# Designs tried in a protein design run: designed miniproteins, single chains, continued (3). Part 5

Each design is a single chain, and the fold is of that chain. pLDDT is the mean over its residues in the fold that is shown.

## One batch from the design tools (miniprotein)

Design m8138
Fold by ESMFold2-Fast:
Parts: structure tokens; C-alpha cells; sequence
Structure m8138 (fold): chain A 108 residues (1-108)
């Protein structure tokens, strides 16, 4: 299906951005982390427009989590790098789990 192809293509782009975010976190480059999280939000917004209402709702939760993290980073410039790494890594894991769950549903 066109939806399944869209989610699989999104997963490939997600994996590439995830690597970039991980490198930025390791470098403690806060500005690059925020930049790549914004690119991740755009990727998931494009995906959400192609999905059913149920799958769209799960993707919108992922978008909200990334938006909340960006806001938290912008409002707390003194946030510990370990805390930033924890929050971002957990959000990326949940985003990946969401993509895999949607793929599994669309393969039925």
C-alpha cells in the first residue's frame, strides 16, 4: 500500500537523522540537537498527512514529544548534558517503536 511505502521510507530517513542526533549528543552540540529534532518533526508531519486517523494520532504524539523537548532545551540553557541525552534518546526510541507498530498494522 502507498501508506506502508510512506512509513518504510520515513523509517529510513528516521534512522539517518537518529545517527546525526546521536553524534550531536555525543559532541554536546545543543544547537545541532535542536536543529535535527526540528528536521525530525518535519519528517513526521509529512508522514502524518498520509496516514489513517488512528495512525496519525500516534505520529502526532511523537511530534508533541519532540516539540516539548525542544521547548525544554530552549527554556533551560543550563540543563545537564546527561539529562538531555536521556530525554532525546527515550523520545527517539518511542518514535522508532511507533513507526514499527504502524508498519506491523499496515502489513496485515
Amino acid sequence: SAQLEAVRETEKKFDELNKKITEALKAEDRDKVIEYLREMIELFRELSETLSPEDKAEVEEVIRTFEDIIRLLEENPDMDPTEITFLVTMALAEAHATLRRIISRLER
Scores: mean pLDDT 89

Design m8139
Fold by ESMFold2-Fast:
Structure m8139 (fold): chain A 81 residues (1-81)
Amino acid sequence: MEAEIARLREAIATAEADLDELIASAPEDKKAALEEIKAEFEAVAAEAEALLAQGRVEEAGRLLLEAAARVGERIAEILAA
């Protein structure tokens, strides 16, 4: 249980770091849209952390997987625009 919780927390931290790097390297006209995506991901990550605190590891993992897919699609759309 604790190992799985630690792994999911590492995944959240990695995703946030990757978003920060993406924002830093993005064209100026795309930064605001990417910052909006980061804020949305941080809100989902906070919900996932609340689930992890309750021991609801599977639900937290599914929430994060769904959020990662959505964020990835939106990032691709913003960068292609």
Scores: mean pLDDT 82

Design m8140
Fold by ESMFold2-Fast:
Structure m8140 (fold): chain A 74 residues (1-74)
Amino acid sequence: MEKRSFSSDTVSVDVEIDLEKDETHITVTGRAGASVPGGNFEKVPLGNKIHVTYRNLDTGETTERSFPHPDNAD
């Protein structure tokens, strides 16, 4: 299991990669209106499952998303 954290003035991101389970857990915490990066993880899946949690610091609301690994068809 590998874990990384990075933060900016308005957003902090925690990434936890579980290679044995083929799962990636990403937690993004930011203020209302903060930009959340998602494009690369949607197109390039890291393992079989990606779980993303978005937390709004101004409202305290949490939104969760899960992405299955897409079939490459080849």
Scores: mean pLDDT 59

Design m8141
Fold by ESMFold2-Fast:
Structure m8141 (fold): chain A 93 residues (1-93)
Amino acid sequence: MRELLEALEEAKKAGDELASLSPEELKSRIKGAGDSALSSIGSGDFEGAEASVSLVVKLGEESAKKNPDKKEDIKKATKKFVEAVKRAMELAK
């Protein structure tokens, strides 16, 4: 339980970091997709979680294209989010 909660908290922080580095028009979509991934894990909907993660990755790529000066930080935040969600899914199974 504790390790799952820590992974979910890491994913939330990484998603919020990605949103903060992103253009205003993408912030809401990134937060929504990130929150959906965490909610799906909590309900045992791992297919929904993977779909939401794929959306976050796609939005992260768009964010990096629109903000190339922050490309490295955006990629790192996206990677942290994906790794934390993957860990949470493995712990929830």
Scores: mean pLDDT 85

Design m8142
Fold by ESMFold2-Fast:
Structure m8142 (fold): chain A 73 residues (1-73)
Amino acid sequence: GVTVEVAPPRTLESGGVRYTVVEATVRDDDGTVLATSTLVKSSDGSEQFSSQGDTPELERLAREATERAWAEL
């Protein structure tokens, strides 16, 4: 099976801009990372959404978890 883990949201500041970072990781039963996703939103309104995964389906699971976590903030 696979487990989807969402890290607690993090806040960073650089150059007068605040960034909120939400990350999700998909792992197998052995703890091996199969997919990751990172969503960064800045206080100035910019957004960066990056992901990678062993399959498109696993990458999508990571992205959806990241978007859901952001929506719950």
Scores: mean pLDDT 85

Design m8143
Fold by ESMFold2-Fast:
Structure m8143 (fold): chain A 62 residues (1-62)
Amino acid sequence: SEVEELERQLLQAVAVDQDEARVEELLGKMYALLTEKYGEEEARRRVEQLRAGLAALSRGLA
């Protein structure tokens, strides 16, 4: 699915590339896709949870 592909790209950008700008770009795409599927409130909640998890992962790699 598009969500699964974006999640794979996000993990690549954080864990392998460490590209902060790419992470923000991909999170924006994820928010748009989730808003279309689930609505703004649920999309915002999911993106914020994902952002927090990615931030924790990034700190562990620093």
Scores: mean pLDDT 80

Design m8144
Fold by ESMFold2-Fast:
Structure m8144 (fold): chain A 98 residues (1-98)
Amino acid sequence: MDRFNNSVDTTINGLLKLDDPRNRYYADVLRQARPTIQNTFSDTNDQIATMVAIMAILQGLDPRAALRRVGKFLGVSYSDAQIDSIVATAQAIVDQVR
């Protein structure tokens, strides 16, 4: 839990340093997403991966490619089904706050 919360807080703080309305929107999405991610996934690596997928979607990047990269960083081998599940959750969160 603490590692995920630290990742969210670090990302929000980084976004807010740039004083950009787009970055403020991304920060607000992450604040709203935090409890939903924690309630959906009990595993800290899956929680971090979901946050990364949300950020990829918001920035217009490929969330599946982002998850494959973060999986290597976290030392986790995600199956296509696990990637699909995380991306679907991230997309639903982004769509709810749009």
Scores: mean pLDDT 82

Design m8145
Fold by ESMFold2-Fast:
Structure m8145 (fold): chain A 97 residues (1-97)
Amino acid sequence: MAARLEEARRRMAEAVDEAVEDPRKMSRAGTLMAEAIREDPATVEYAVEQLRRMAERIPESREVLLEAADKAAADPEKAPEYVVSAFTEAENIGLSA
């Protein structure tokens, strides 16, 4: 379903960019990233790269984001769960900082 994959990835990229600037948007970005991975498992590699890039831009959540990236790479079937958990933790860290 090419149209669904393109839309899911586009929404994921937009949400991730917004979440980097506003931690209140993290949980939504995590949900959209998990949805994109479920639509296309190849998206896991792209999601892992995005998590690593976010870890560089959000130092307070770096450990959580890098751990999620490593877990997603090692177990792609559980990647949606790891992503949602990490973004929820990153939101809590960002809101408390």
Scores: mean pLDDT 80

Design m8146
Fold by ESMFold2-Fast:
Structure m8146 (fold): chain A 97 residues (1-97)
Amino acid sequence: SMAEARRKGEELLDEGIKAFAAGDYKKAAELFREAARAYAADPYRKAAALELLGEALAKAGDYKEAAEAYREAAALAREAGDEATAATLEKKVAELE
């Protein structure tokens, strides 16, 4: 159900944020990637999870994958009508390239 997927995504985001705060960027990226998968039917929440994935990948030095995560997040934010978030994410891509 959507409610089950949302709860799972929230749990994964919380664990990912804890890993990120601990400096475990590789583990954070894995958890944020799983959260994005849990939000497959929710473009708004998926975009937020992919932005966090991009941040974790950038901190880990995986700049190409970080840029890809930000581009996907920007496309989903735009699809959801959030042009301001899409523009911010496109700027993050430019900073990595």
Scores: mean pLDDT 89

Design m8147
Fold by ESMFold2-Fast:
Structure m8147 (fold): chain A 82 residues (1-82)
Amino acid sequence: SKEEKIKEVAELTRKAVEAINAGDYETADKYLDKLISIAKEEGNDEAVKLFEEARKKLKTDPVEARRLVIKASNLLIEKLES
């Protein structure tokens, strides 16, 4: 259901952000890969691009990577709620 997808996106986003905050960029990348898969399934090209940009910035700019993850997740959830 859409409700279950929203919960999954929120949980994966929480785990990705926690991993980024811990400096565990390998774990963050795994959660981002799952979020990208969901965004692709939903046809949310903007969320896909933002998650891919976050992925590229994990080691070089983790503050910006975290911001992009949150932005992409909010866009994905908003689209799922509509």
Scores: mean pLDDT 89

Design m8148
Fold by ESMFold2-Fast:
Structure m8148 (fold): chain A 100 residues (1-100)
Amino acid sequence: ERLRLATEGMKLLSYAYASRAAKLFGPEEALKTIVPLSEKAGRDLGQKLGLSEEDVKKIVKAAKDAAIEAAKKAKEGKYLSDEELRELLARARALLEEAL
C-alpha cells in the first residue's frame, strides 16, 4: 500500500539526512534546512503518488517529525554512524521505490 511505504520511506530518509546535516553543520542548521526540505519532499511525493490531501499531510508530518527527532538526538551528541546512515538510506530507497 502506497501511503504506508511512502510514509515509512520519507521518515527514514528525513531522519538520515537531518542526522548527517546536524553532524556536518550543527543541529540548528539541520532544523532550518532539512525540516523544510523534508516537508516539501513529503508533499511532492504524496502528490506524485496521487494521494488525498489528508494522506499527503500524513507523509509531511512523518517526514517533519523524523527530521526534528534527528536534530534533537544531535543536540544530545547522538549521530548516525556512516554504516547506520548507509543502511537507513538503502531501506528508505527500497520503500520509496516500492511506493512508486
Scores: mean pLDDT 87

Design m8149
Fold by ESMFold2-Fast:
Structure m8149 (fold): chain A 94 residues (1-94)
Amino acid sequence: MSPEEVAKQFLADLEALLAYVEKELPEKTEIREIIREAVERVREALEKGDYEGLLEIVEEAVRRLEEITDRSDPAERWLVAMMRHLARELRRAL
């Protein structure tokens, strides 16, 4: 895939994760805000052609999620694991 195709697929995956949190976990407001902010920043980077900046945006979002996440909550652990997975796949593809 081209870097643009990789970035577009990654944005789609992030948007799908955000939609899942909004529908299934609406009470996780801080987590939702972090993912939403990551979606907007990724979209801006894609519009600018800044594909290398995508990794920094996602790694920052993962760090913020890890700081606020209740490790005793299975849903929050899954969300952090999913964001880490998406970050790793993006890094491998770019």
Scores: mean pLDDT 82

Design m8150
Fold by ESMFold2-Fast:
Structure m8150 (fold): chain A 55 residues (1-55)
Amino acid sequence: SPQLQAEIARLQQVIDGVKKQIEEYRAQGQTDLVKGLEDALKQIQDRLSQLQSQS
C-alpha cells in the first residue's frame, strides 16, 4: 500500500539520522548515549523489518 511504503521510507530516514548521531557521540566518547541510541536503533530496525514483511 502507498501508506505502508511511506512508513518504510520514513523509518529508513530515521535510521540514517540515528546512525549519524551514534557516530557523533562515539567520536565524543559519550558511551552511555551511544548505548541508548543503539537500543533505539534496534527497535526501529525491528519495526522496519515487520513493515517490509507486509509489503
Scores: mean pLDDT 85

Design m8151
Fold by ESMFold2-Fast:
Structure m8151 (fold): chain A 69 residues (1-69)
Amino acid sequence: EKKREGDRALLTLLGAAGFSEEAIRKVAEMLGIPVEEALRLYEEGRKIADDEEKLNALIDKVQEYLKEQ
């Protein structure tokens, strides 16, 4: 479950960073996340791309997740 939260945060961050839908689909396949869910996270990331505070909080969350692996 916590691994899935980190994977979701990563996909959201990639969406916020402006990665293509095609790239998000490939990352979803690598992580074993359903493409439908990955595309929702991509769209959610795009919504926060202009919110500097939320974007920084998301980056911090992804960094912590990567340290815990």
Scores: mean pLDDT 77

Design m8152
Fold by ESMFold2-Fast:
Structure m8152 (fold): chain A 84 residues (1-84)
Amino acid sequence: MLSLTERIGLKLRLIGLELDVLNSTDVEEQLRAIEEIREIALSTDDPEVKQFAVKVLRRIIAESTDPRVIARAREALAAVEAAL
């Protein structure tokens, strides 16, 4: 299991990536940020970090209007949920 400090650090990074997706007007940047969220979630064995990434991806799906961004976030969500 991750240390408390490492867990907090990963959660803060996930929040930063969520903001990058929601505040960017560049679809390539938004898709890259979603892929980074997926990579963080899949590379960690910490279930709390994985569950936090699920919440982040669900917010991105709910708040995004670009169908490409929504599709990538849904794909990432499915991959992370399969790894829970």
Scores: mean pLDDT 87

Design m8153
Fold by ESMFold2-Fast:
Structure m8153 (fold): chain A 105 residues (1-105)
Amino acid sequence: MNPEQKKAREILDTLLAQEDLSAPFKEPFDKEDFPNIDALAPNQMDLSTIQERLDAGEITSVEELKALIEQMYANVRKLFGEDSLYSKLMDGLYALFEEKYKELS
Protein backbone atom coordinates (compact mmCIF):
# COMPACT_ATOMS: atom_id res chain seq x y z
CA MET A 1 0.00 0.00 0.00
CA ASN A 2 1.40 3.43 -0.92
CA PRO A 3 1.62 6.24 1.74
CA GLU A 4 -1.66 7.87 0.57
CA GLN A 5 -3.54 4.55 0.76
CA LYS A 6 -2.09 4.02 4.26
CA LYS A 7 -3.37 7.46 5.35
CA ALA A 8 -6.81 6.70 3.87
CA ARG A 9 -6.88 3.39 5.77
CA GLU A 10 -5.87 5.11 9.05
CA ILE A 11 -8.68 7.66 8.62
CA LEU A 12 -11.25 4.94 7.80
CA ASP A 13 -10.12 2.81 10.78
CA THR A 14 -10.59 5.86 13.05
CA LEU A 15 -14.15 6.41 11.74
CA LEU A 16 -15.04 2.71 12.14
CA ALA A 17 -13.68 2.70 15.73
CA GLN A 18 -16.14 5.50 16.70
CA GLU A 19 -19.10 3.09 16.77
CA ASP A 20 -21.48 5.63 18.36
CA LEU A 21 -21.17 7.71 15.15
CA SER A 22 -20.37 5.04 12.54
CA ALA A 23 -22.68 2.11 13.41
CA PRO A 24 -25.71 3.22 11.27
CA PHE A 25 -23.38 3.75 8.26
CA LYS A 26 -21.32 0.51 8.43
CA GLU A 27 -23.69 -1.46 6.14
CA PRO A 28 -25.95 -0.46 3.20
CA PHE A 29 -29.41 0.82 4.17
CA ASP A 30 -32.10 -1.85 3.69
CA LYS A 31 -34.22 -1.10 0.59
CA GLU A 32 -37.26 -2.68 2.30
CA ASP A 33 -36.93 -0.22 5.23
CA PHE A 34 -36.23 2.70 2.84
CA PRO A 35 -38.26 2.04 -0.37
CA ASN A 36 -37.56 5.56 -1.75
CA ILE A 37 -33.76 5.14 -1.43
CA ASP A 38 -33.18 4.46 -5.18
CA ALA A 39 -35.18 7.60 -6.12
CA LEU A 40 -33.62 9.98 -3.56
CA ALA A 41 -30.03 8.64 -3.35
CA PRO A 42 -29.33 6.12 -6.18
CA ASN A 43 -25.54 6.23 -5.57
CA GLN A 44 -25.51 4.65 -2.09
CA MET A 45 -22.28 4.40 -0.10
CA ASP A 46 -21.41 2.89 3.29
CA LEU A 47 -18.27 2.37 5.39
CA SER A 48 -18.03 -1.40 4.70
CA THR A 49 -18.10 -0.78 0.92
CA ILE A 50 -15.39 1.89 1.32
CA GLN A 51 -13.30 -0.54 3.43
CA GLU A 52 -13.70 -3.28 0.77
CA ARG A 53 -12.65 -0.90 -2.03
CA LEU A 54 -9.65 0.34 -0.03
CA ASP A 55 -8.54 -3.25 0.72
CA ALA A 56 -8.93 -4.09 -3.02
CA GLY A 57 -6.61 -1.16 -3.93
CA GLU A 58 -9.44 0.76 -5.67
CA ILE A 59 -9.00 3.81 -3.40
CA THR A 60 -5.52 5.19 -4.03
CA SER A 61 -5.62 8.57 -2.25
CA VAL A 62 -7.11 10.40 0.74
CA GLU A 63 -8.92 12.64 -1.78
CA GLU A 64 -10.78 9.60 -3.18
CA LEU A 65 -11.79 8.63 0.38
CA LYS A 66 -12.97 12.21 0.98
CA ALA A 67 -15.20 12.07 -2.13
CA LEU A 68 -16.86 8.85 -0.89
CA ILE A 69 -17.42 10.24 2.64
CA GLU A 70 -18.92 13.41 1.08
CA GLN A 71 -21.23 11.17 -1.01
CA MET A 72 -22.39 9.40 2.20
CA TYR A 73 -22.94 12.80 3.87
CA ALA A 74 -25.05 14.09 0.95
CA ASN A 75 -27.05 10.83 0.75
CA VAL A 76 -27.89 10.82 4.49
CA ARG A 77 -29.10 14.44 4.42
CA LYS A 78 -31.15 13.76 1.26
CA LEU A 79 -32.77 10.59 2.69
CA PHE A 80 -33.45 11.69 6.28
CA GLY A 81 -33.36 15.51 6.29
CA GLU A 82 -30.90 17.80 8.04
CA ASP A 83 -32.66 17.69 11.44
CA SER A 84 -32.74 13.85 11.63
CA LEU A 85 -30.73 11.78 14.12
CA TYR A 86 -28.93 10.12 11.18
CA SER A 87 -27.84 13.53 9.82
CA LYS A 88 -26.60 14.60 13.29
CA LEU A 89 -24.55 11.39 13.58
CA MET A 90 -23.21 11.91 10.05
CA ASP A 91 -22.29 15.54 10.95
CA GLY A 92 -20.18 14.13 13.81
CA LEU A 93 -18.58 11.47 11.60
CA TYR A 94 -17.75 14.03 8.89
CA ALA A 95 -16.22 16.41 11.48
CA LEU A 96 -14.00 13.54 12.71
CA PHE A 97 -13.04 12.81 9.09
CA GLU A 98 -12.08 16.49 8.50
CA GLU A 99 -9.99 16.53 11.71
CA LYS A 100 -8.02 13.42 10.64
CA TYR A 101 -7.76 14.64 7.03
CA LYS A 102 -6.11 17.91 8.19
CA GLU A 103 -3.79 15.98 10.56
CA LEU A 104 -2.60 13.54 7.87
CA SER A 105 -2.66 15.75 4.72
Scores: mean pLDDT 79

Design m8154
Fold by ESMFold2-Fast:
Structure m8154 (fold): chain A 68 residues (1-68)
Amino acid sequence: KLDEVREAARKAIEEALKTKTWSEAYQEGRRVALEKARELFPESETEYVARQALFDALEEVIRELRKK
């Protein structure tokens, strides 16, 4: 479940970076992570899960950019 939120956020960030700035891509990733977390987790955990998934997704995107 957490992996689904992270993957959705990662794809949103990567897609946004093709045409948008880092700031805009970050906001899009955060929005997608929150929406996906709301679908899969209780409201009490939504912010925490979305934040954790967004952090992991950003780390993955940055790591890929640094290698290439």
Scores: mean pLDDT 79

Design m8155
Fold by ESMFold2-Fast:
Structure m8155 (fold): chain A 55 residues (1-55)
Amino acid sequence: SREEKIANVQKLLSELLGFPVPRSYAERELELYLETGGKNLSPEVKAKFDEALAK
């Protein structure tokens, strides 16, 4: 579901940044990832998003 994807992105970003990120930040990053096909991210971070969001 969309909420599961947001939760997965929130967990990933919190681990990458070393602090808890708000749900709203994770939602914005998910939307940007979907809109740009991950072009907004470094290749390393894009790979982590691709893995976290794989169905």
Scores: mean pLDDT 82

Design m8156
Fold by ESMFold2-Fast:
Structure m8156 (fold): chain A 55 residues (1-55)
Amino acid sequence: MNDAALAAIEQMLGRKLSAEERELLRAGRFADAGRRLGVSAQGVRTAVAVMEAMF
């Protein structure tokens, strides 16, 4: 996962990601990240896939 995708997720949520949330997302642990963020794992995967396809 690139930093642009993480920035897009922060913008979508309207808040900064914690260090733990960033590490989970970079590791591809979308279910755990979604649980911490209060969103579905599928929603996180979709946002990441769209951003990575654009960049």
Scores: mean pLDDT 70

Design m8157
Fold by ESMFold2-Fast:
Structure m8157 (fold): chain A 68 residues (1-68)
Amino acid sequence: SEEEREREELLRRAKELAEKYAKEKYPGAKLVGEEITDDTVTLVFETEEGTYRVTYDLKTGELTIEKL
């Protein structure tokens, strides 16, 4: 359906934005985990500085980063 297409495009864009945000802040960040819910896209990255969680809120478009 068109709604499923819109969601797929939103998820793809959210992942791209979260990865870009992580790599801009931590060059060489390696993606090691992914969790998608109805409300969020969360990517987990390993860096030389530690492990970080980047979350994109699908409702607000907010990006957050948290050290694990």
Scores: mean pLDDT 81

Design m8158
Fold by ESMFold2-Fast:
Structure m8158 (fold): chain A 84 residues (1-84)
Amino acid sequence: SDLKELQEKINRLIGLLLRAIGEILEAELYAKQGKLEKAKEALREAERAAKEALELAREIKDEKMEKIAEKLLEEARKKLEELE
């Protein structure tokens, strides 16, 4: 079923976007605690999740989700550079 396959891809995409957001928030909390290495690890996981979300959004041709994934990827990279 094409609808079932599309729904499974959308669910995976949402999961990846939520993972990226969660890891960015976790990194902010770790950075405030002075746990810079844990913050960097969380930002690297956010970058991975955002990259996978971007690839999946492009595959399903959802331009709105592509923009969300790109913004999360940029945010994770910017925050990681601030800690380097």
Scores: mean pLDDT 89

Design m8159
Fold by ESMFold2-Fast:
Structure m8159 (fold): chain A 85 residues (1-85)
Amino acid sequence: MAKEEGEKFLEEGISAYKNGDYEKAAQYFERAAELYEKVDPNSPEAALAYMMAADAYQKLGDEEKANEWRKKATEILEKYIKKQL
């Protein structure tokens, strides 16, 4: 359920981003990331969604939000990779 909902928000975020609606894209990507993270805190899907949110915030000129979400995505990916070794 949460994973399927996350996928839908990710799709809506991508659509908004392609249409230049970066504020809506950021909101959808944040929601997708939250849902993926709820399923698995080390989810690479959550990290991807946070990176997409960061890109959307960078398009909006919100460097602080962009950096915050990039940091979150990096932390998740580092935990994921560390377990793969």
Scores: mean pLDDT 83

Design m8160
Fold by ESMFold2-Fast:
Structure m8160 (fold): chain A 64 residues (1-64)
Amino acid sequence: MNEEELLEEIANAILDEALKITSLEKLREAIAESLGLDEETVKSLDSEEKIKEKILEYLKEKLK
């Protein structure tokens, strides 16, 4: 597994844990608040895959 694959597995784990305690819609709102996303971007997060992609982007940003 390369670094990108590892980060994707981490993003999947974060999404799985979050969905145990909240809904997809509430998770979308929480991510929007945490990342300072605009309303248009938030509206585009209509699936688990798109939310996972945003988590992955955040992890890549924090990695340097």
Scores: mean pLDDT 74

Design m8161
Fold by ESMFold2-Fast:
Structure m8161 (fold): chain A 89 residues (1-89)
Amino acid sequence: GSPEDYPRLGEQYRAQGEAAFAQGLATGQLEHFQQAIRYYQQAVQYYQLGILALSSSTHQAPQELYDKLAQAQANLAQAQAALQQLLAA
């Protein structure tokens, strides 16, 4: 795949993570939070790869990618916290 595919894949996985997290909140089902965590982990990885690929070119990675990475990391932490609360109940 091209380096330009990484930010796009990151956004796709982030959207899938958001959908799974919303299902977890609506249903209280463990598997939806586990799925959200997996999608957010993929989003973080692809945003990191996108930043690395763009930083190795003639330009620095856009601030937008760093912001998206930070948001995906925050979403991941939130999904992990929700899962831990369900496991403790």
Scores: mean pLDDT 86

Design m8162
Fold by ESMFold2-Fast:
Parts: C-alpha cells; sequence; structure tokens
Structure m8162 (fold): chain A 67 residues (1-67)
C-alpha cells in the first residue's frame, strides 16, 4: 500500500515537468489524492501561477486550496 503511494507520488512529481499539458493535468489530479510534501506544494504553486494552459493553472490552484 505505502509503496504504491510513493511510486504514484514520484511519477506525478516527474510528470509535473512534462511538456505535455495532458500529462501535467493527470499528475496534478494524482497529487490531489495524496498527502502533499512541501516540494510538491511549491511545484503546484508554480503551475497555478505560471503554466501556459489555463486548465493546469485552475486545477493546481484547487488542489492547493484543498490541501
Amino acid sequence: MQQIFEELAKQAEKDLDSEDPSTVLSAVGTLSLLPLSEKQKEKLKELAENHPDPRVRATAQLVLENS
């Protein structure tokens, strides 16, 4: 159980740096289901403020508000 969450968190963290907005959006969605580290919250804040895709920005903001 714990190992699966660690793998999901690591993959999602890598996918946040993807050039594909759909991959980034999926990663943000995965992180919304997991306890967030400070590093992950910082990355989500950067996405919410700076990502070119408005869907990614909106979803990252919602995840931050709910964590």
Scores: mean pLDDT 78

Design m8163
Fold by ESMFold2-Fast:
Structure m8163 (fold): chain A 82 residues (1-82)
Amino acid sequence: SVEAAKAYFRGRLLAEADRFQALVDEGKITESQAQGAIEAFLEREAVLLKLLEGLSDAEVEAWRAAALEEIAARTGLPAVDL
């Protein structure tokens, strides 16, 4: 289902965001590098959702906005900088 696909990609994105935050905390990468990597991953997942599930541009933007809010709340990385 569309909802299962959205949940799956959201889970993957949050796991990657947690991983990049851990790398920042260890001093291995900068916050800017982590934000760029998370943004690139988010864009890739958005394209896959559009292609696989046929989401409209508005639906992709809504999913993207919700994912960014959840990343900011979970990782401490500011959503405004993503």
Scores: mean pLDDT 77

Design m8164
Fold by ESMFold2-Fast:
Structure m8164 (fold): chain A 79 residues (1-79)
Amino acid sequence: SAEEEAIAKRLRALDEAQRAALVELLRRDFGLSDREAATLRHLLELATQGNDAALALALSFLRDRGVSLEQLRALLDRV
């Protein structure tokens, strides 16, 4: 979808500080465990390096945790 691609583009453009801030917001607001937070950080870092498979896994992980695209967009607006 256009919304999913817009979010994907934003995730690929995050710097290290923005990735850390996003993962901390997800821990606070959605209750990610330390292991889940570490995995997501790693996948988002790989996504910024052009790894589309890692980006797809990150988006799938967030969907499985109940994070909607609308909620993810709102979190991205905070970082």
Scores: mean pLDDT 89

Design m8165
Fold by ESMFold2-Fast:
Structure m8165 (fold): chain A 67 residues (1-67)
Amino acid sequence: MNASEEEMREFLARELPPALEALSTLSEEERAEAIAALEAMLAKPAGEEQRLIREALERLLAHLRAL
């Protein structure tokens, strides 16, 4: 496995839970902006390196939409 992928996976595993909690404290306006930004990022084609980041962004977007 790529070392950078493993490090990214560990980073995301540590940072995603507090990020998800922080998203729950956003105002309606901030949530709408965050959703739009995440949708724009996810609309771009992503291949190899950004797969883990893309999965993390999808989880953040799903969490925001569920609020």
Scores: mean pLDDT 73

Design m8166
Fold by ESMFold2-Fast:
Structure m8166 (fold): chain A 95 residues (1-95)
Amino acid sequence: GEMEKKKEQGRKEVERGIEELEKDFLEKVEELLKMSDEEFEKYLLEELGLSKEEVEEIKEMLKEYEKEKDRKKKIALAFFILTKINYYSQLAKEK
């Protein structure tokens, strides 16, 4: 029925929204990986205010991301990396 088609459409829109978010997380991490070491360190240390220890932690997480072959695990790592960068950046701004 028409109500069943509307429920299917709503489910497709939610699935599409999740896929768009997953793609955004992957693209943001890939942008970080495309930066030179100098650009990456400047961005995290000077623009975002992370400590050297926090930047090294993010570098190790990015190495793990590059080694991961499973798409779902890469998405989880991307989310974790971006969340951690945002958390450290917010802590730096509150000082």
Scores: mean pLDDT 78

Design m8167
Fold by ESMFold2-Fast:
Structure m8167 (fold): chain A 65 residues (1-65)
Amino acid sequence: NEEAIKYLEEAVAKSTSGGARAAAGEALKALQEGDIEGARKGVEQALSLSTSPEAKKALEKALEA
């Protein structure tokens, strides 16, 4: 889903935490490879590690897409 990919790219760009950025990047890679379950788990991990409101909003939108 191009919309979910776009939101994950935005989450990576807006993340201020290295852990959140890495988790969002892994979710993006999983989604691009067709691993929907891996992508979802990566987004959930990024959300738990994220301290940026903008990054959190992008991650939530990626989950809903």
Scores: mean pLDDT 77

Design m8168
Fold by ESMFold2-Fast:
Structure m8168 (fold): chain A 65 residues (1-65)
Amino acid sequence: MAEREARLKEAVERFKKVKSVKKVEAAGDEITVEIEPSSQKDISELVGAAIYAVALGLRVKLVDV
């Protein structure tokens, strides 16, 4: 359990560093991220953060708002 909490925290903090992220919620092993990308750079940063979270064994749900 402690290992999952550490991975969730790291992935959440990674998403929070992306300017196009409006909201991040974590529940169990799933991260729901509300996004509002306005450029190719925003999309690239979001994809990078999502790949990182998936590599940690987490489920990622991106919601365009």
Scores: mean pLDDT 79

Design m8169
Fold by ESMFold2-Fast:
Structure m8169 (fold): chain A 79 residues (1-79)
Amino acid sequence: SEAEEVLAETERRAEELVARALALGVDPQKARALADGIVALTRSFLDAGDVTGARLAAEHYYREELEYLEAEARRQREA
C-alpha cells in the first residue's frame, strides 16, 4: 500500500540520517532519537489516515534535522 511505502521510505531516510549524523561526529544516542522522532511522527499521520500529510511531514522534518546537524558539525570543525 502507499502507506507501507511511505513508512518504509521514512525508515530508510531515518537510517540515512543516523549514518550522516555519525559521520559528522554527532552523539549516537542524539542522532537515533531524532531519527526515531521522525518515524514516530510519520506513523501518527498514517494512523490518522493522512498518507500525503505523513509523507510531507517526514520529508520536511528529515531535511530540517539534516541541515541542522550539518551546520552544527561545520561549526564544531571551524571552532
Scores: mean pLDDT 80

Design m8170
Fold by ESMFold2-Fast:
Structure m8170 (fold): chain A 76 residues (1-76)
Amino acid sequence: SLKEELLEAAEYIEEIGEMLKGSDPETSEKLFESSRKIKEAVEKGDLEKAQKLVEETSRYLEENAEKLAEAVRKYL
């Protein structure tokens, strides 16, 4: 279901945040905040808001793709 997909997206965002915690604490904090907000929106039944938050976070991750690629490459 859409609810399950959104919660899974929030979990992946949180996981990326954990990976960045040591190398990029600022980005890590932003990702944890985004994950929390997505989960809150889903719990309130506001799936539209949750989708927008996932989209905004995805855009942020794309803009920071170079930093993410380095962090993920180093962790994997």
Scores: mean pLDDT 81

Design m8171
Fold by ESMFold2-Fast:
Structure m8171 (fold): chain A 104 residues (1-104)
Amino acid sequence: DEKKEVMKIINELKDLLVEMLKLINEGSDKIEELLNIINEMLSLVNKLPKDIPEKSKLISILNELKNIVNEYKDDPEKLREKTYPLIKELNELLDKIKEKIEEE
């Protein structure tokens, strides 16, 4: 049941994305927790089938988010400014995967 396994991963990624956004809004003291969420998301994306076209882009964006969190750990305003567009792109990519699976 590969389709159900992929949907489970996508839903878990969406839940982690919501938690990440909450922590970014709560400020810089949550940097270790943010990095842990990003690493968990990277682990989950790596479990996705290789034939999912969005997989490489998800990995790329998550690595960029990790770099931004490390660079702007002491600047909550810049952290929000730089992470929000990437979080939006992640959500759009996850929705695209979900829609494609639900249409099959």
Scores: mean pLDDT 84

Design m8172
Fold by ESMFold2-Fast:
Structure m8172 (fold): chain A 96 residues (1-96)
Amino acid sequence: EPPPVPRLPPKELYRPDEKLQALLEEVGITEKVLDLSMLRYGILRWAEKQGLADPEDEGLYHVEGTPLGELFGVKEFYEGDGEFIEEALEKHSTRV
C-alpha cells in the first residue's frame, strides 16, 4: 500500500471584523478571508510590533489598554493558549 497520507481537516476560513482587520492591516495583512493560523499570526505580529511581548516570559503578551486587549477583553495572554486565541478570533470573525 502507498504510505499513509496525513489527513488534515480542510482549512476553515474567516472574515475578520473591522477592528480585527485594522490590526491585521498594520502588519501588512490586507486579505479579507483568512484561516485561523493566519489570523493568529497577524495578531501576534501586531503585538510584537507594539512591543507588548514580556521580556522575562517568552510567549506572554501584555495587551491592557491596547486595541487588541479591548478586542479580546483581557490584560494579557500566552501565545501557546491556542484555545483562548482561537475562541477570541472566532468571536471577532465570520466563518465562511
Scores: mean pLDDT 78

